# Designs tried in a protein design run: designed miniproteins, single chains, continued (5). Part 38

Each design is a single chain, and the fold is of that chain. pLDDT is the mean over its residues in the fold that is shown.

## One batch from the design tools (miniprotein)

Design m17305
Fold by ESMFold2-Fast:
Structure m17305 (fold): chain A 65 residues (1-65)
Amino acid sequence: LEGVLQALDDMLASVDQGHSPPATSLTFTSADGQTFTFKFTSDDPAVVRAELEAQRDKVEAQLKA
């Protein structure tokens, strides 16, 4: 999960600075072999940013639990 959280933080920082939006689907594999797939409902950078923030919150909650 550490690598997934870091990747989400990096993408959020890039989008927040007005860089190009990420791909419509991103897949990460945790150290546990667990696969996380993030799909975006829109190519709008503001929507992508909100979806990335929601995924980050979910990953952080799992690390906290």
Scores: mean pLDDT 65

Design m17306
Fold by ESMFold2-Fast:
Structure m17306 (fold): chain A 74 residues (1-74)
Amino acid sequence: SEVYKLFMKKLIEREIEALRTLLDYHDGKVVDPETLARARELVRRSFPNADEILADREKMEEVLKELEELKKSI
């Protein structure tokens, strides 16, 4: 279904942007507190291992790469 593909692609895009926001914050870049809170909430909603991802920069990068590859397959 084209509608399902579009839905999945948009969800993955939002997850990618959330992880990029968190990585920017972890790397010491200035991030708006509301944007950061929304990014954390999206990760908690999207992933069963959200707490591990939020605590580990390397895990964040791994998940980001997996999502970018998944997006290319849609």
Scores: mean pLDDT 87

Design m17307
Fold by ESMFold2-Fast:
Structure m17307 (fold): chain A 64 residues (1-64)
Amino acid sequence: MKTIEATGISRSGNVEQAKQLAIDNLKKKAEEEGYKLVDEPEIVSIETLPDGSVVATAKAKVEK
């Protein structure tokens, strides 16, 4: 069992978009590395950058 993380960035400052992109990027990363998600991805952090962009970070447990 392994934990992976991915980020999503909304340049317009949309928190829901950043969260969705983080989850989508995490699922894509798992698929590209040949892993299966054990549980649904969780958002672990949300940060607003000085330029108004929002960055969300998602994590999930994965297995082969």
Scores: mean pLDDT 84

Design m17308
Fold by ESMFold2-Fast:
Structure m17308 (fold): chain A 80 residues (1-80)
Amino acid sequence: MTMKEILEKAKELPQAELNEQAKEGVKSGVEEAKTQTKEEAIERVEVAYKNAEDREGKAKAVAASAAVELAEELLKLGYE
């Protein structure tokens, strides 16, 4: 799955405003991705999306929104 495809799928899940812990998680994920290969960075976002899909209620919405933010930040850095 491409980064753009993961982003579009994550956007189809319920969305919620990210709390400080979720925002720090996205920031940490972006920094870790910079030390990884492009393929590993894409896999990280795909895992985040699948984790969100397997959750329920508010936890699902927060996880989905975090996956969207992570994918958007990595796309800005040229991870396709």
Scores: mean pLDDT 81

Design m17309
Fold by ESMFold2-Fast:
Structure m17309 (fold): chain A 75 residues (1-75)
Amino acid sequence: DDLLQALYDAGRHAALDPERAEELRALAQELIATGQRLIETSTSEEDRQLGQLLIQLGQTLLDGLDAGLAEKAAA
């Protein structure tokens, strides 16, 4: 999915700047927490699908950030 690839790459590039990395990590964690809450508190299929999407977006950003940080540390 082009969107997930773009988010992963954005996370990797953000890792080059500590301030950007911290901001994106916080955003990703908020997306995951919001998605989890939507899944737990809603019985509608639409809200559960939105919650799953938010978790996926947040996890993709975190995966990109962690990959970028590992690449930076290895250089």
Scores: mean pLDDT 84

Design m17310
Fold by ESMFold2-Fast:
Structure m17310 (fold): chain A 94 residues (1-94)
Amino acid sequence: SAKIEALEKAIELLDEAIELAKKGNLEEALSYVLGAASEVQSLLGSEDPALSRELSELVHRAEQAVKAGDVEEFLKIAEEMRELVLRKLEEEKK
């Protein structure tokens, strides 16, 4: 399923974002967060507007954390986005 593949790819991108953020590379970590949101929104954005909205809010919060240099807040947001994507993946596997 193209939807399952996009959700799995988004999780891989978020795992890379988390590892980059742990190394203090917040700018590069943000590009992976943006990539993950884009993967999900490209296939599910019109089908699930609530998910699209929540992803957009998490992206905005991640951008603010990067501007602040707040690694702990960025990690929290990336983990929240990962949990949201994982929940959607579990729904699509049913």
Scores: mean pLDDT 88

Design m17311
Fold by ESMFold2-Fast:
Structure m17311 (fold): chain A 83 residues (1-83)
Amino acid sequence: TTSVSATVAKGGSGTLTITLPSESTLTGSLTDNDTGLSASSSTVLPAGTYTFTFTNTSASLNGESGPSPLTDNTHTISLTATP
């Protein structure tokens, strides 16, 4: 089990992509609730290095229309799973 969190402005949404060492991918969804986003995998991950990519696809920030520095941004973190 892995848990990953990201913070996005109100009204934001995004996707979570987990890239496995075998070049396979797992995907999930992230939704905003003013305090943060979380995504977790209940799948036991094999040993290796994983990348978690969060992409904010919302064009709104705090209910405002228009582009934002946090809109369409991609955030990545890397985790290493041990055997």
Scores: mean pLDDT 44

Design m17312
Fold by ESMFold2-Fast:
Structure m17312 (fold): chain A 68 residues (1-68)
Amino acid sequence: GATPAAPVAPPAEILDKAAEMIKAGWSDEKIREFVREELEKRGITYSDEQIDRLIEAAKALAAFEAAK
């Protein structure tokens, strides 16, 4: 198959929870803190930009699902 080459993919659980927090009206800063803490608990090291990308993906997911 195609080479996925995604060693830094966010866990689906973290992405889903971040999207849920966005829907619940949590601030961007609190969502960022949550994501960072969950990644650290799982032993995953993300750069600031990678965390931003995860939050943007969660916002897109939340907005898309909220539109339905």
Scores: mean pLDDT 74

Design m17313
Fold by ESMFold2-Fast:
Structure m17313 (fold): chain A 86 residues (1-86)
Amino acid sequence: MEEEKREMFRLSALLTGELTKYTIYKKQGDLKGAIAALEEAIKQAEELARYAESSDSPLSKQEARSAKETVELLKKELEELKKKLK
């Protein structure tokens, strides 16, 4: 229980950090850096969704839905960036 909450907090912080890097790299025109940051953000969001789903809390169910939506949005953005790089 407490370990799951700590992991969710850690993953949320890492996700935010990677999204911040993604925004900076994209603004600077560093598409390779943006892609790398986005791939890490997707991994963190997927793990966050997984841990949130393992909880029976109503609040965790909302967090799981938000994380899943984030994963889908980030995956679409990643595919679009990869097409622009090629």
Scores: mean pLDDT 79

Design m17314
Fold by ESMFold2-Fast:
Structure m17314 (fold): chain A 69 residues (1-69)
Amino acid sequence: MSVEELVKELKENLLASPIARRFLFPGLSEEEIDEILSKSNEEFRKALKELGLTDEQLPAALEVAKSFV
């Protein structure tokens, strides 16, 4: 799976599961999470990197998110 596909699927799983949102971003408010999820997939990927979630961590983050869907 490409990084672009991982970013897209992670965003889709986070949009589908409030539990996944809270688990992956426990330090962020619901408003802050909604703001980053409202971004384009490219800008969302940049926001993830700023939050310390690198491209290398995306497969693990996606598996975690999928476990709550």
Scores: mean pLDDT 80

Design m17315
Fold by ESMFold2-Fast:
Structure m17315 (fold): chain A 94 residues (1-94)
Amino acid sequence: GIARAQETARDTARLLREVGEEFPKAREYTERAAEYALAAADDPARALEYLSKAAELAVEGARIAAEEGNREGMTRLIGAAISLIGAQIEYELS
């Protein structure tokens, strides 16, 4: 079922917003990624498109964190991207 993928997308959106609050330089990317993750949870028909966009934005946020020496932010954003890819796989298998 899609319920687990939806839960993962919502949990990842919360994490993305928390990182954006702590690291304002990546906030544009983390907020947009969170919005796409929530959109994926709300619209299963477009979930793969939205999760792909969310993961790409999370990776861009991680690049900014890496460039600024924010290792914690980088690790959390890479983790978020992996979670979004996992949710995408769960939707594909459904």
Scores: mean pLDDT 87

Design m17316
Fold by ESMFold2-Fast:
Structure m17316 (fold): chain A 107 residues (1-107)
Amino acid sequence: SLEELIEEIKKKLKELEAYIKEKLPKDEKAHKAMKELKEKTEELLKLLKDPNATVEEIKKAFDEVLEAAHKLLEAVKDSPDYEEINKKLREILDLLKKAAELVLKEK
């Protein structure tokens, strides 16, 4: 279940990155924000797989993902693709929340 959630998150994150590269190929701010979102999400996923990760570390990493997500939405707020990017991002955040809740319940 956790492993399946992590793989779905990775898949949707790649789909979001591909969408931004296709629809906003020259938007350097959006590309930078997407890169930060990927890095923060990968850090959180590593902590979710680590049995020694603390509740505090997981919560902090989740907050960093939320901050990166907010930066991405701010970068694309005036884009005609805003609604689709927001939808894809919300799906990723919902899956990350489910994964974090599963791990935190066992701590």
Scores: mean pLDDT 89

Design m17317
Fold by ESMFold2-Fast:
Structure m17317 (fold): chain A 72 residues (1-72)
Amino acid sequence: MMAEVDALFAELRPGIERLLREAGATDEQVEGALAALRTLGRILADQGYSVDEIRDQMLTAAKTVAAHVKDR
């Protein structure tokens, strides 16, 4: 499970990083958001969510972070 979450995060990382940078996030904000999203994925895996559910929730969270960065 955790190894699968790490693989999923590695797959999603470039897209999430691009999304955040396009929203105007600084390098520090991008790194912080990526760390938080990885932690979220681990928590969801521990709670018994499927890889597909974790993917959807991580992407939703990334979009929410991007919206907040864009909104200041």
Scores: mean pLDDT 80

Design m17318
Fold by ESMFold2-Fast:
Structure m17318 (fold): chain A 87 residues (1-87)
Amino acid sequence: MERKRKAADAAYEKALELYKNNEHPLIVAQEFVNAATFYEAAGEPEKAVQVLLDGAKIMEDYGDYKTAQQLRDLARQIAKKHGIELP
């Protein structure tokens, strides 16, 4: 679990750095998905949901509403699986 948490934190930090560097939105979105996957595997599904919602908001900032919706759909799937209420 500890290793998955560290991998998740690293992927999330990488996603934010790629966003700051104005990298391609699909590359940024992929790192948010990686981070969420690692957080769920680490037993932190609430953090996985939050990371996907953060990524969706960033995709909206890029103007990529389709990818934003896909990230929100993933967040809803994880939330439903783990009994988490979405904000």
Scores: mean pLDDT 84

Design m17319
Fold by ESMFold2-Fast:
Structure m17319 (fold): chain A 92 residues (1-92)
Amino acid sequence: SESDYIRQQVVLQLLLVGILSEFRLRGVPEDKIEEIRNAARKLLQALNDNAPLATIQKQRDTLVKIIEEVDPEAAAVFRSVSDSLLALKAAL
């Protein structure tokens, strides 16, 4: 449903805030933090613009790849949560 899709977008945004906060506490370089933030903004913009599923998936995959360079476990969690979001969007 649309309500489930909106809730999953909120979950994804909270997860991104958590990942970035953890990475900063771990001393991940600020240039890498900014790279993740820029990729996240592109994904969130595509979601807000109601972009085609393929576009959202590409932005998601780009962000996952950058997170994976820092922490493969965090990337796997983000992939799982975003897979649920993509499934909900496909059902709209």
Scores: mean pLDDT 89

Design m17320
Fold by ESMFold2-Fast:
Structure m17320 (fold): chain A 70 residues (1-70)
Amino acid sequence: MAAKVVVLDKPLEELTVHEVVEALRKAGLDDLARKAAELADLDMSKILTKEQAEEIKKAAAEAGVEIKVK
């Protein structure tokens, strides 16, 4: 599987769940976007915690995706 790179404007811990989900969907990572929303109990307006951000980074790495911050 080809590696994907997702570039975020801010660290995951400074983004709302909605912003992270939209960035992942834009990159074609619908399954990872869904997982991110589920980790935040579908609260799209919530800012991610450090623990939730680490889980998303782990899931991305397992899927062969690199998440970078601008």
Scores: mean pLDDT 75

Design m17321
Fold by ESMFold2-Fast:
Structure m17321 (fold): chain A 124 residues (1-124)
Amino acid sequence: SLLEEGNRALQRLLEDPDDPEALAVAGKFYLNLGRYDEAIELYEKALALDPDHPLRPEVLINLGRAYLHKGEYDKAIEYYEEALKVATGPLKARALRVLSIAYRKKGEFEKAEKYEQEADKIIA
């Protein structure tokens, strides 16, 4: 469960506070609790410690989601666009769908439709 994964990540951070993977998992845990500022801090630390980590696309998507939930749509879009540059396969489809959602939140329906259509073309 997410609670079990979060608790394991927090335990890993007690042993190694600079574990980028544990920071990313703990960030997701706080994101799912609605603790967006704590999630952002953990994700930003994860990216700073290992900017080329394989989890980078997922971290960028989740940073965007945290900002989206805070109503900071332009900041969310910025992170989703960065995720789209590095994401492939199912993560690319996810980045396109969350970009579509963010543009709908801004009332930019034509851009939202375009990104949704691009996501629909990515079949796994």
Scores: mean pLDDT 87

Design m17322
Fold by ESMFold2-Fast:
Parts: C-alpha cells; structure tokens; sequence
Structure m17322 (fold): chain A 87 residues (1-87)
C-alpha cells in the first residue's frame, strides 16, 4: 500500500516538473523519498534522487544536481542495476 503511494508521489513530481512547477515537483518527490526510505526500497530512493537531480540541472544548480545524481548512481551500482532498469 505505501509503495503505491510513493509511486504516485513520484509520478506527481514528474507531472509537476513537466508543467514547470518545480516547487510542487520537489515537494512530491520528497514525499515519495520519505516513503521509499521507510520501506527500504533502494530502487525507489535512487529513482527519486535521479529525478530531483534532473530538476536542479534544469534550474542550472549543477552542484546540487551532481550530488543527487551521485547518490542515485551509488545506489544503482550497489544493487547491480543500471539507470533505466525495468520497473
């Protein structure tokens, strides 16, 4: 049940990002991140870090983007998965 809620928040973040509502996108991604962390869902955590990193990159905040992408990459590498894995 909580996993579906996290997926929904992650999807809301993606829609808000596409609409240019970056504050709402980040808030939605943070809610997804909180739930994935509670569940120990490392793939979910990495996906959120990657998505939030993309927002900071789009905003020109390359330092924040780099930090978040590195967090996502570290988790994907620990899991033996690659970016773009089947969900």
Amino acid sequence: IKRNLAITYNNLGAIYRNLGNYAEAIASYKKALEIYQELGDKKGIATVYNNVGGIYRDLGDYESALALYKKALEIYQELGDKNGIAR
Scores: mean pLDDT 82

Design m17323
Fold by ESMFold2-Fast:
Structure m17323 (fold): chain A 59 residues (1-59)
Amino acid sequence: MKYRVRVRALDAATGQVADETEIEMDSLEDAKAAVEGFRAWAAHRGYRRVEVEIEELPE
């Protein structure tokens, strides 16, 4: 099964989307690893709010 990962980094002051990415992963483990990578990146850039969605795609 494939998983779609959507991540958004929000500006803490305005609540506007500062960065957004979407990627497909072949496993839930890979999807979770991608999320953690994005959270680390966003934290390093000073983004305090990160929204994450992992969706299982039908085959």
Scores: mean pLDDT 77

Design m17324
Fold by ESMFold2-Fast:
Structure m17324 (fold): chain A 88 residues (1-88)
Amino acid sequence: LEEEFEKFLEELEKLSKEIEEKKAKGLTLEEEEKLFKEAIELRVKLYRMIRELGLTDRYIEPPSDEELEKLAKEMEEKLKKRVEEEKK
């Protein structure tokens, strides 16, 4: 369960990287809409996983979008730190 939550955070990181790479090549309107829809779907899955992991016992209401984005950003920072350390 916790590993599955971490896997979703990794997929979010991968999606962010793909967005940056595609922006460098120039995104079409169709691609922008597709990426936006995928981001929404991942957010819904994260909320569902928080409930399945029993984190709702800690929270009466699901975490705010800011808290979910903060978790994703912290994972991005950890992955970037790993990549930079490997480049040494």
Scores: mean pLDDT 62

Design m17325
Fold by ESMFold2-Fast:
Structure m17325 (fold): chain A 88 residues (1-88)
Amino acid sequence: MLLQADDTDEQRIERQAEELGVEKELLEKLIEWEKDPEKLKKLQELIEERVKKLEKELKEVAENAEPEEQKKFLREKMRELVLEAVAL
C-alpha cells in the first residue's frame, strides 16, 4: 500500500496545518512563495532568524508551562511567522 512518504503538497500542507493548528490557506501561501526565488530567499532568512529566536523562547516556556501551553505557544509563533512571510 502507498504510505504517507509520498504525500502531495496539498496533503502535506493539510497535515502540517492540523499539527500546528493553523489554517491550511496560510501554509498554501508559503508553498506559492517557494516558486519565487527572491521571496524564497527572504522567507528562508526570516524562518532562520525566527526559528533561532523561537528555540530560545520555547525553552523558557517548556521550563514553566504545561505541555498543552507549549503547543499553544509554538502554534501562535508559527502563525505569526507565516503572517510575516506572506506580508513580505
Scores: mean pLDDT 66

Design m17326
Fold by ESMFold2-Fast:
Parts: structure tokens; sequence; C-alpha cells
Structure m17326 (fold): chain A 89 residues (1-89)
């Protein structure tokens, strides 16, 4: 089936939070946080966690080639996007 607009917004919110955390935090901590949400009985919370895991992996991979200043700047932008997507959901 086609995902709903609400489902896409929730996933994108999770993705952008994960991306920010993957840029600045240890990957193991990001994975533990994502799994906590994924294991939720609430399908929207689980979807958010799936986004967070994917974003975290992408952010971590990018962090390997970026300076600390670039990581902090991108993390700030990604956190603001996450908040915006949650407000629209």
Amino acid sequence: GVPTEEQLLIFRAGYNLGYALGLTQDLSDVQKLANKYILSDDPYTSLFGSGLLRGGLDGYNLSQVLSEEERERLAKISLELSKEYLEKA
C-alpha cells in the first residue's frame, strides 16, 4: 500500500533525529535508542525508531569524513527538520 502523509512525516522525523545523533554520538548508543523505539507496541513509535536507525547509520557514515564543526552544524539543521516534521504529523 501507499504510506500515508502522517506515516511519511513520522519516518522523516525519526530519520532526521537519527542523522543528527549519528553525526555527533557513538553509533552503539544511537542503535540502542533506535531499538527502544522499534520495540514499541505503538506502530508510529516503531516507525519513528526505524527512521532513527536508518538516519543514525547514514549520519555515522558521513561523520567519518567531516570535521567536528561540520558535524555540529549539520546535526543542528537535522534536529530542526525533525522537530518540523513532528509538528506537521
Scores: mean pLDDT 89

Design m17327
Fold by ESMFold2-Fast:
Structure m17327 (fold): chain A 82 residues (1-82)
Amino acid sequence: MNTYTVTLLERRGDYFLGESDKLGLVRVHGEAEVGTVFTVEADSMFSELDFAGAPIVPGAVGRLINRDTGEDLGTATVLSVS
């Protein structure tokens, strides 16, 4: 599986706008703070990562989504948070 590092740039209501060098801008649904940097091991590239409102902590599993289509792309597991 591939690893991606995401930085949470701003809170947009019920989600975060995040950024990754490999993915560009990503939407993240989960509990964290602006400025959080986390690394995930993911089944595929994604534009949306949904932890269903759960905290973004090591070992957390999120759903990968293609934002344009709503397609389920598999899962990602959080490896580290800083």
Scores: mean pLDDT 86

Design m17328
Fold by ESMFold2-Fast:
Structure m17328 (fold): chain A 65 residues (1-65)
Amino acid sequence: SVSKEVAGRILEIALQTEVPSSRREVVDGEVVTTLTTSDPERAERLREQARLIEELSGLRIRVEL
């Protein structure tokens, strides 16, 4: 079976392919992935998906307009 951490990373990579730009940064010793889009409707959907991935894996995902 796939670990929750590995599953989360796979899903995070999938979200990164859906946006024009993304970045990963270390903030206070924690890795944060930021997804950037110009579409408010897409941003809302991405935030919902990011929340589920965060709950599954503990990964930190931020969405910017």
Scores: mean pLDDT 82

Design m17329
Fold by ESMFold2-Fast:
Structure m17329 (fold): chain A 62 residues (1-62)
Amino acid sequence: GPLAEKQAELANQQLTAYTKEKLGGTSATAEVLGPGRARGTGLADGKEYTILFNPDGSVEVL
């Protein structure tokens, strides 16, 4: 529904911003794993990283 779509949009925006600001990447793709969680792949210095958002707002780079 509309709330799930808005959460996915916000996850994509946060992941893209994180990749640009922290990892020096130019793009990211996010996948919603459930309410309040997303996984994504960002680029940094030509390298691919898996990025996880936690429900508490913390971010993990794997």
Scores: mean pLDDT 65

Design m17330
Fold by ESMFold2-Fast:
Structure m17330 (fold): chain A 87 residues (1-87)
Amino acid sequence: SMLEKIKKAIIEGKDEEAIELIRKEENIEDILEAGKLAVKLGRDEVALEAVRKLLELGKYEAAEEILEYARKVGREDLAEKIEELLE
């Protein structure tokens, strides 16, 4: 599946590949799962792209879930960058 390709790219540290795949994804749940995985594995630019994609799709609540997850796992620097995107 596309989600499995995105998750593999995140796990392998292929940030640009993961970003390109997220930009092409339309499934909100898959983008959210990928964004949370990127937060967990410290792939900050991938996590930010997942937030931007969810905002582009008008899914503010899902984008906010990535913010909440970043806060929960203690990624304060990333959480601040996500807050700037959400305003």
Scores: mean pLDDT 90

Design m17331
Fold by ESMFold2-Fast:
Structure m17331 (fold): chain A 73 residues (1-73)
Amino acid sequence: SLQQQITELQQRIAELRARIEEIRAEIEELKRDPSPENQRRIRELELEIQFLEGVIALLQGMIAFLQREIEKQ
């Protein structure tokens, strides 16, 4: 059903948000030692967060589309 698809997408978004929080915690730990190596790793992790936020935005767009389809019926 459309409602089941929405629920599955919401669950996927929750998993991605949890992963972003884990990455943010790793960044905060790396900030304790501002070495050039840690600064490079922080930049890589920030890019991963941006990628995951982009995936979340796509999934949110899919949910919005499915919600509009339900509203028609």
Scores: mean pLDDT 89

Design m17332
Fold by ESMFold2-Fast:
Order: C-alpha cells, then structure tokens, then sequence
Structure m17332 (fold): chain A 90 residues (1-90)
C-alpha cells in the first residue's frame, strides 16, 4: 500500500466526519494522516510536508469547531511551518 495514498484517504474520511459533525472521529483520522506524512517528511519528500501542512490545517479547523481555540491556533501554526518546509525543498 502507498502510505501517502493511505494518508490522503484518511483525510477524505476525516472531511466526511467533519461534515457529519463527528469532530472527535475527524481528529483521530487527521492525527493518523499526520503521522504518515511526518514519517514521509523525515525522508525529505516535499509532498509529505505539503500533506502534513494540509492535515494540520484540517486538525486546526476540527478543534475550532470544538471551541478549542488554543489547539486550533497551535495546529494552524504547525500547518504553516510544514508548508514553509515544503517550499524550502523546492
């Protein structure tokens, strides 16, 4: 199985959970996707860093929906950091 394809599927399932109001399920799915992308990022792949950025941005939105503003801001910052790392590798 391609790990990045698996991570992309997890993000898709998480977005579905968000639309259904299942924020805790979405968070679990996004956290699993983040783990896959972070392992890919350790290999220096820009695609993995863009994936991690996207997953952290989605985690930020999920925590925002739960009213956890501090975690939402933390994950928004992590999304920005990973996006910048991806750009540095291009």
Amino acid sequence: MNPFKEAAELLRQGKKAMEEGNYDEAIKLYEEAVKIFEEGGDSGLPLAYFGASRAYNLLSKAYEKKGDTEKAEEYRQKAEDYFNKALELM
Scores: mean pLDDT 83

Design m17333
Fold by ESMFold2-Fast:
Structure m17333 (fold): chain A 70 residues (1-70)
Amino acid sequence: MLSKEEFLEIAKKVLSDELAEALVKALYSEDPEEVEEAAKILNEALKKDPEGMLEKGKKIAEALKKKAES
């Protein structure tokens, strides 16, 4: 698995800083309260632009694959 820092850098290239930080908290935080807050931010983003969020997710997945292969 990529480090928290590497994932955050990749996410920030595709997402806003707020959404990138929320995604990292949802995946890496050990604090249930932080995970819950991150999930709310991500859910609001999905409600505003579900198609755009799907495309951004694909870009992050491709960037992660390239990073893992290099």
Scores: mean pLDDT 77

Design m17334
Fold by ESMFold2-Fast:
Structure m17334 (fold): chain A 85 residues (1-85)
Amino acid sequence: DKILEEEAEERGVPFYRVSSAEELEAILEANPDKTFVISTETLGMFASVFAAHPDREFILVDETDRQQVREALKRENVIAIGLER
């Protein structure tokens, strides 16, 4: 689904596609003050990253729910993360 990417682009929110936990870790390290909006479809791949960073803010969104995605992206200092297709 492309809803998270489309809404991020419309709002000027940075959007990255990642294919591994290591790529997500690199983005986290480069962006210490950012909140990450991430699709729940990625939970299986990134659960260990979330657990390793309890001090970081992650907002999990159902990417099929456009209203939920829009509300999450209204926050300050956000980066959107999608899974590489």
Scores: mean pLDDT 80

Design m17335
Fold by ESMFold2-Fast:
Structure m17335 (fold): chain A 113 residues (1-113)
Amino acid sequence: GLREQIEQAVREAVEAIRAGDEDAALAAIERLKRLGLEAIEQGDWEAVRAAVDGLFEVGVLAARLGLFRVAEAAIRALDELIREMRRRGAPRELILDAEIKLGIARIVYGVYR
């Protein structure tokens, strides 16, 4: 299902980041964002949580490894998911969790940048 596809895209992004393959990492983040938006449209909140968690993990990892364009892309994608979650009436607990994660990712990006 969507959750499995999201988890695969997270693994692809992490592998690309660890390999220093910026183009592959950016492509995987774009796929993660598309799958996350699809999950929001379907009301699949477990898949949405996986996408939020994945984008957070990917953004923090990229920032720590000096792949700042990749980190910025993941942060931007997470912000886009939060905006769509608010528009679609996602559970408030998921929105709050995602906003906290976005804040932490921005701090980590700022510290390593």
Scores: mean pLDDT 92

Design m17336
Fold by ESMFold2-Fast:
Order: structure tokens, then C-alpha cells, then sequence
Structure m17336 (fold): chain A 90 residues (1-90)
């Protein structure tokens, strides 16, 4: 439900903040999305940031994902692939 999605978004935000991936501006934006009930968009935005996209591109990708654009989801997965490969090679 909505409460479970909010918990997942908050947990993911905390994990990325601990890793130093998100700035204070990005934290504020995510909290605003959660407050507005845009939890799926908050989760997509955090995934784009983890994939290495900047703030503005991550916002654009998150909006495209919640609008049902499969290419936007694939862009995040493709950007995460080099990081996944590096972890598997270590």
C-alpha cells in the first residue's frame, strides 16, 4: 500500500545518503515527492541517482517511468550495468 511504498522510499533515501550518493537538495526533493504522495516517482528518482544521473536528468527519467515509458527504465538499468560488472569482477 501507500504506507509500504513510503517506507521503501525512506529506507532507500537513507541508504543512498549513507553512501554519499545524494546531495541535500536531492534529499529535499525526495522528501517533497513523498509528502505529495508521489512515492513511485521518489523511488524512480533515487534509482536514477544511484545509476549516476544528475538531478535534472533523474527528475526527467523518474517522471517518464511513472508515465509508463519502458525506455526510461531501461536507461537506468543500462547505466547500472557497469557498476554491476565491476562488483562481479572484484
Amino acid sequence: GEEIGREQAEKRLRELKEKGIVSEEEVEYVRRLIKEGRVAEAIAFLAALEAGYGFEEARRLARAIVAGDPEAEQRILDALEPKRQALLAA
Scores: mean pLDDT 76

Design m17337
Fold by ESMFold2-Fast:
Parts: C-alpha cells; sequence; structure tokens
Structure m17337 (fold): chain A 60 residues (1-60)
C-alpha cells in the first residue's frame, strides 16, 4: 500500500533526525520489502521529497 510506505518513510526520517539511526535502518528495511513495484518506488520517492520540502524535478 502506497500510504503505508509513505508513513514508514516519514517515521524513518524522523528517527534519523532524532539520531536513532538503528530505528531508521529498521524502518528503511521494511520500506524496501514493500518496494517491489515501480508504483511503490515512486510513492516512496515522493514522500521523501515532500518530507524534506524538496521540489521534484519536472523530468521525473
Amino acid sequence: MAAEIEELIREALAAEEAGDVEKAHELAGRVRSLMTTPEAIEAAGRAAAEARGVPVPSEL
């Protein structure tokens, strides 16, 4: 589920920001297990960009 992947990514980024690298790696591993389709990979990239406030390149 794309929404599930997006939530896991936000939690992983929050863990990294808090300095909990081990937690961030665990959450990233869960995201990887769900990123089996191009749709899931694209959703993950979008969620990460939104969380960081980075504009997505128009070429994507």
Scores: mean pLDDT 69

Design m17338
Fold by ESMFold2-Fast:
Structure m17338 (fold): chain A 98 residues (1-98)
Amino acid sequence: MNAQPLLLTVRLTMKESMSPEEVEQITKELQEYLGFDVSASVDRTSVGAKVALPEEVEELKKKAEEFHRQIRDQATLSIEVAAVSDPETVLERWDMPK
């Protein structure tokens, strides 16, 4: 009933064959495309999190899917949505391994 804020976590895991430079470039592009902070780690994983209302979460999921579509054979994308007011409640997990 009352629209509660959601915590959206986006994780992009790139193939082991990718160079650190390629990982950094993809991480930067994902950050620019989604419009919130995304950081690369030494294990070829990019992670970003944003608190957003349900309508914005749907828009961000669509953007993440469109981004992953360009690199689908190079990376897996995982999106988790949880209620900020009830962090024990995982509302959705969406994986794009294709």
Scores: mean pLDDT 76

Design m17339
Fold by ESMFold2-Fast:
Structure m17339 (fold): chain A 92 residues (1-92)
Amino acid sequence: MAEALLAEARELLAQAREAAAAGDLVEAARLSARAMVLYARAKAPDMTEEIAEMEELAERLVEALAAGDLERALALDEELSRLGREMAEKIA
């Protein structure tokens, strides 16, 4: 079950690298954020509240980047990274 989510996350990360190489940083961020959520679902499926918060933060981050709001994007990126780290610590 987790294997399919991890495979999709890896494909999205590969697409994100291609988008970044093409200079499409907004698309790269969108794909990376989606990969992060799928990875969290694969590794910590019982953390449903944290996964929902991660999805919301990822969506807000992509919207901020698309709007050119770099200050908000940086704050959201820090929050998303913090949540991801806390989730990783709970499954260790």
Scores: mean pLDDT 80

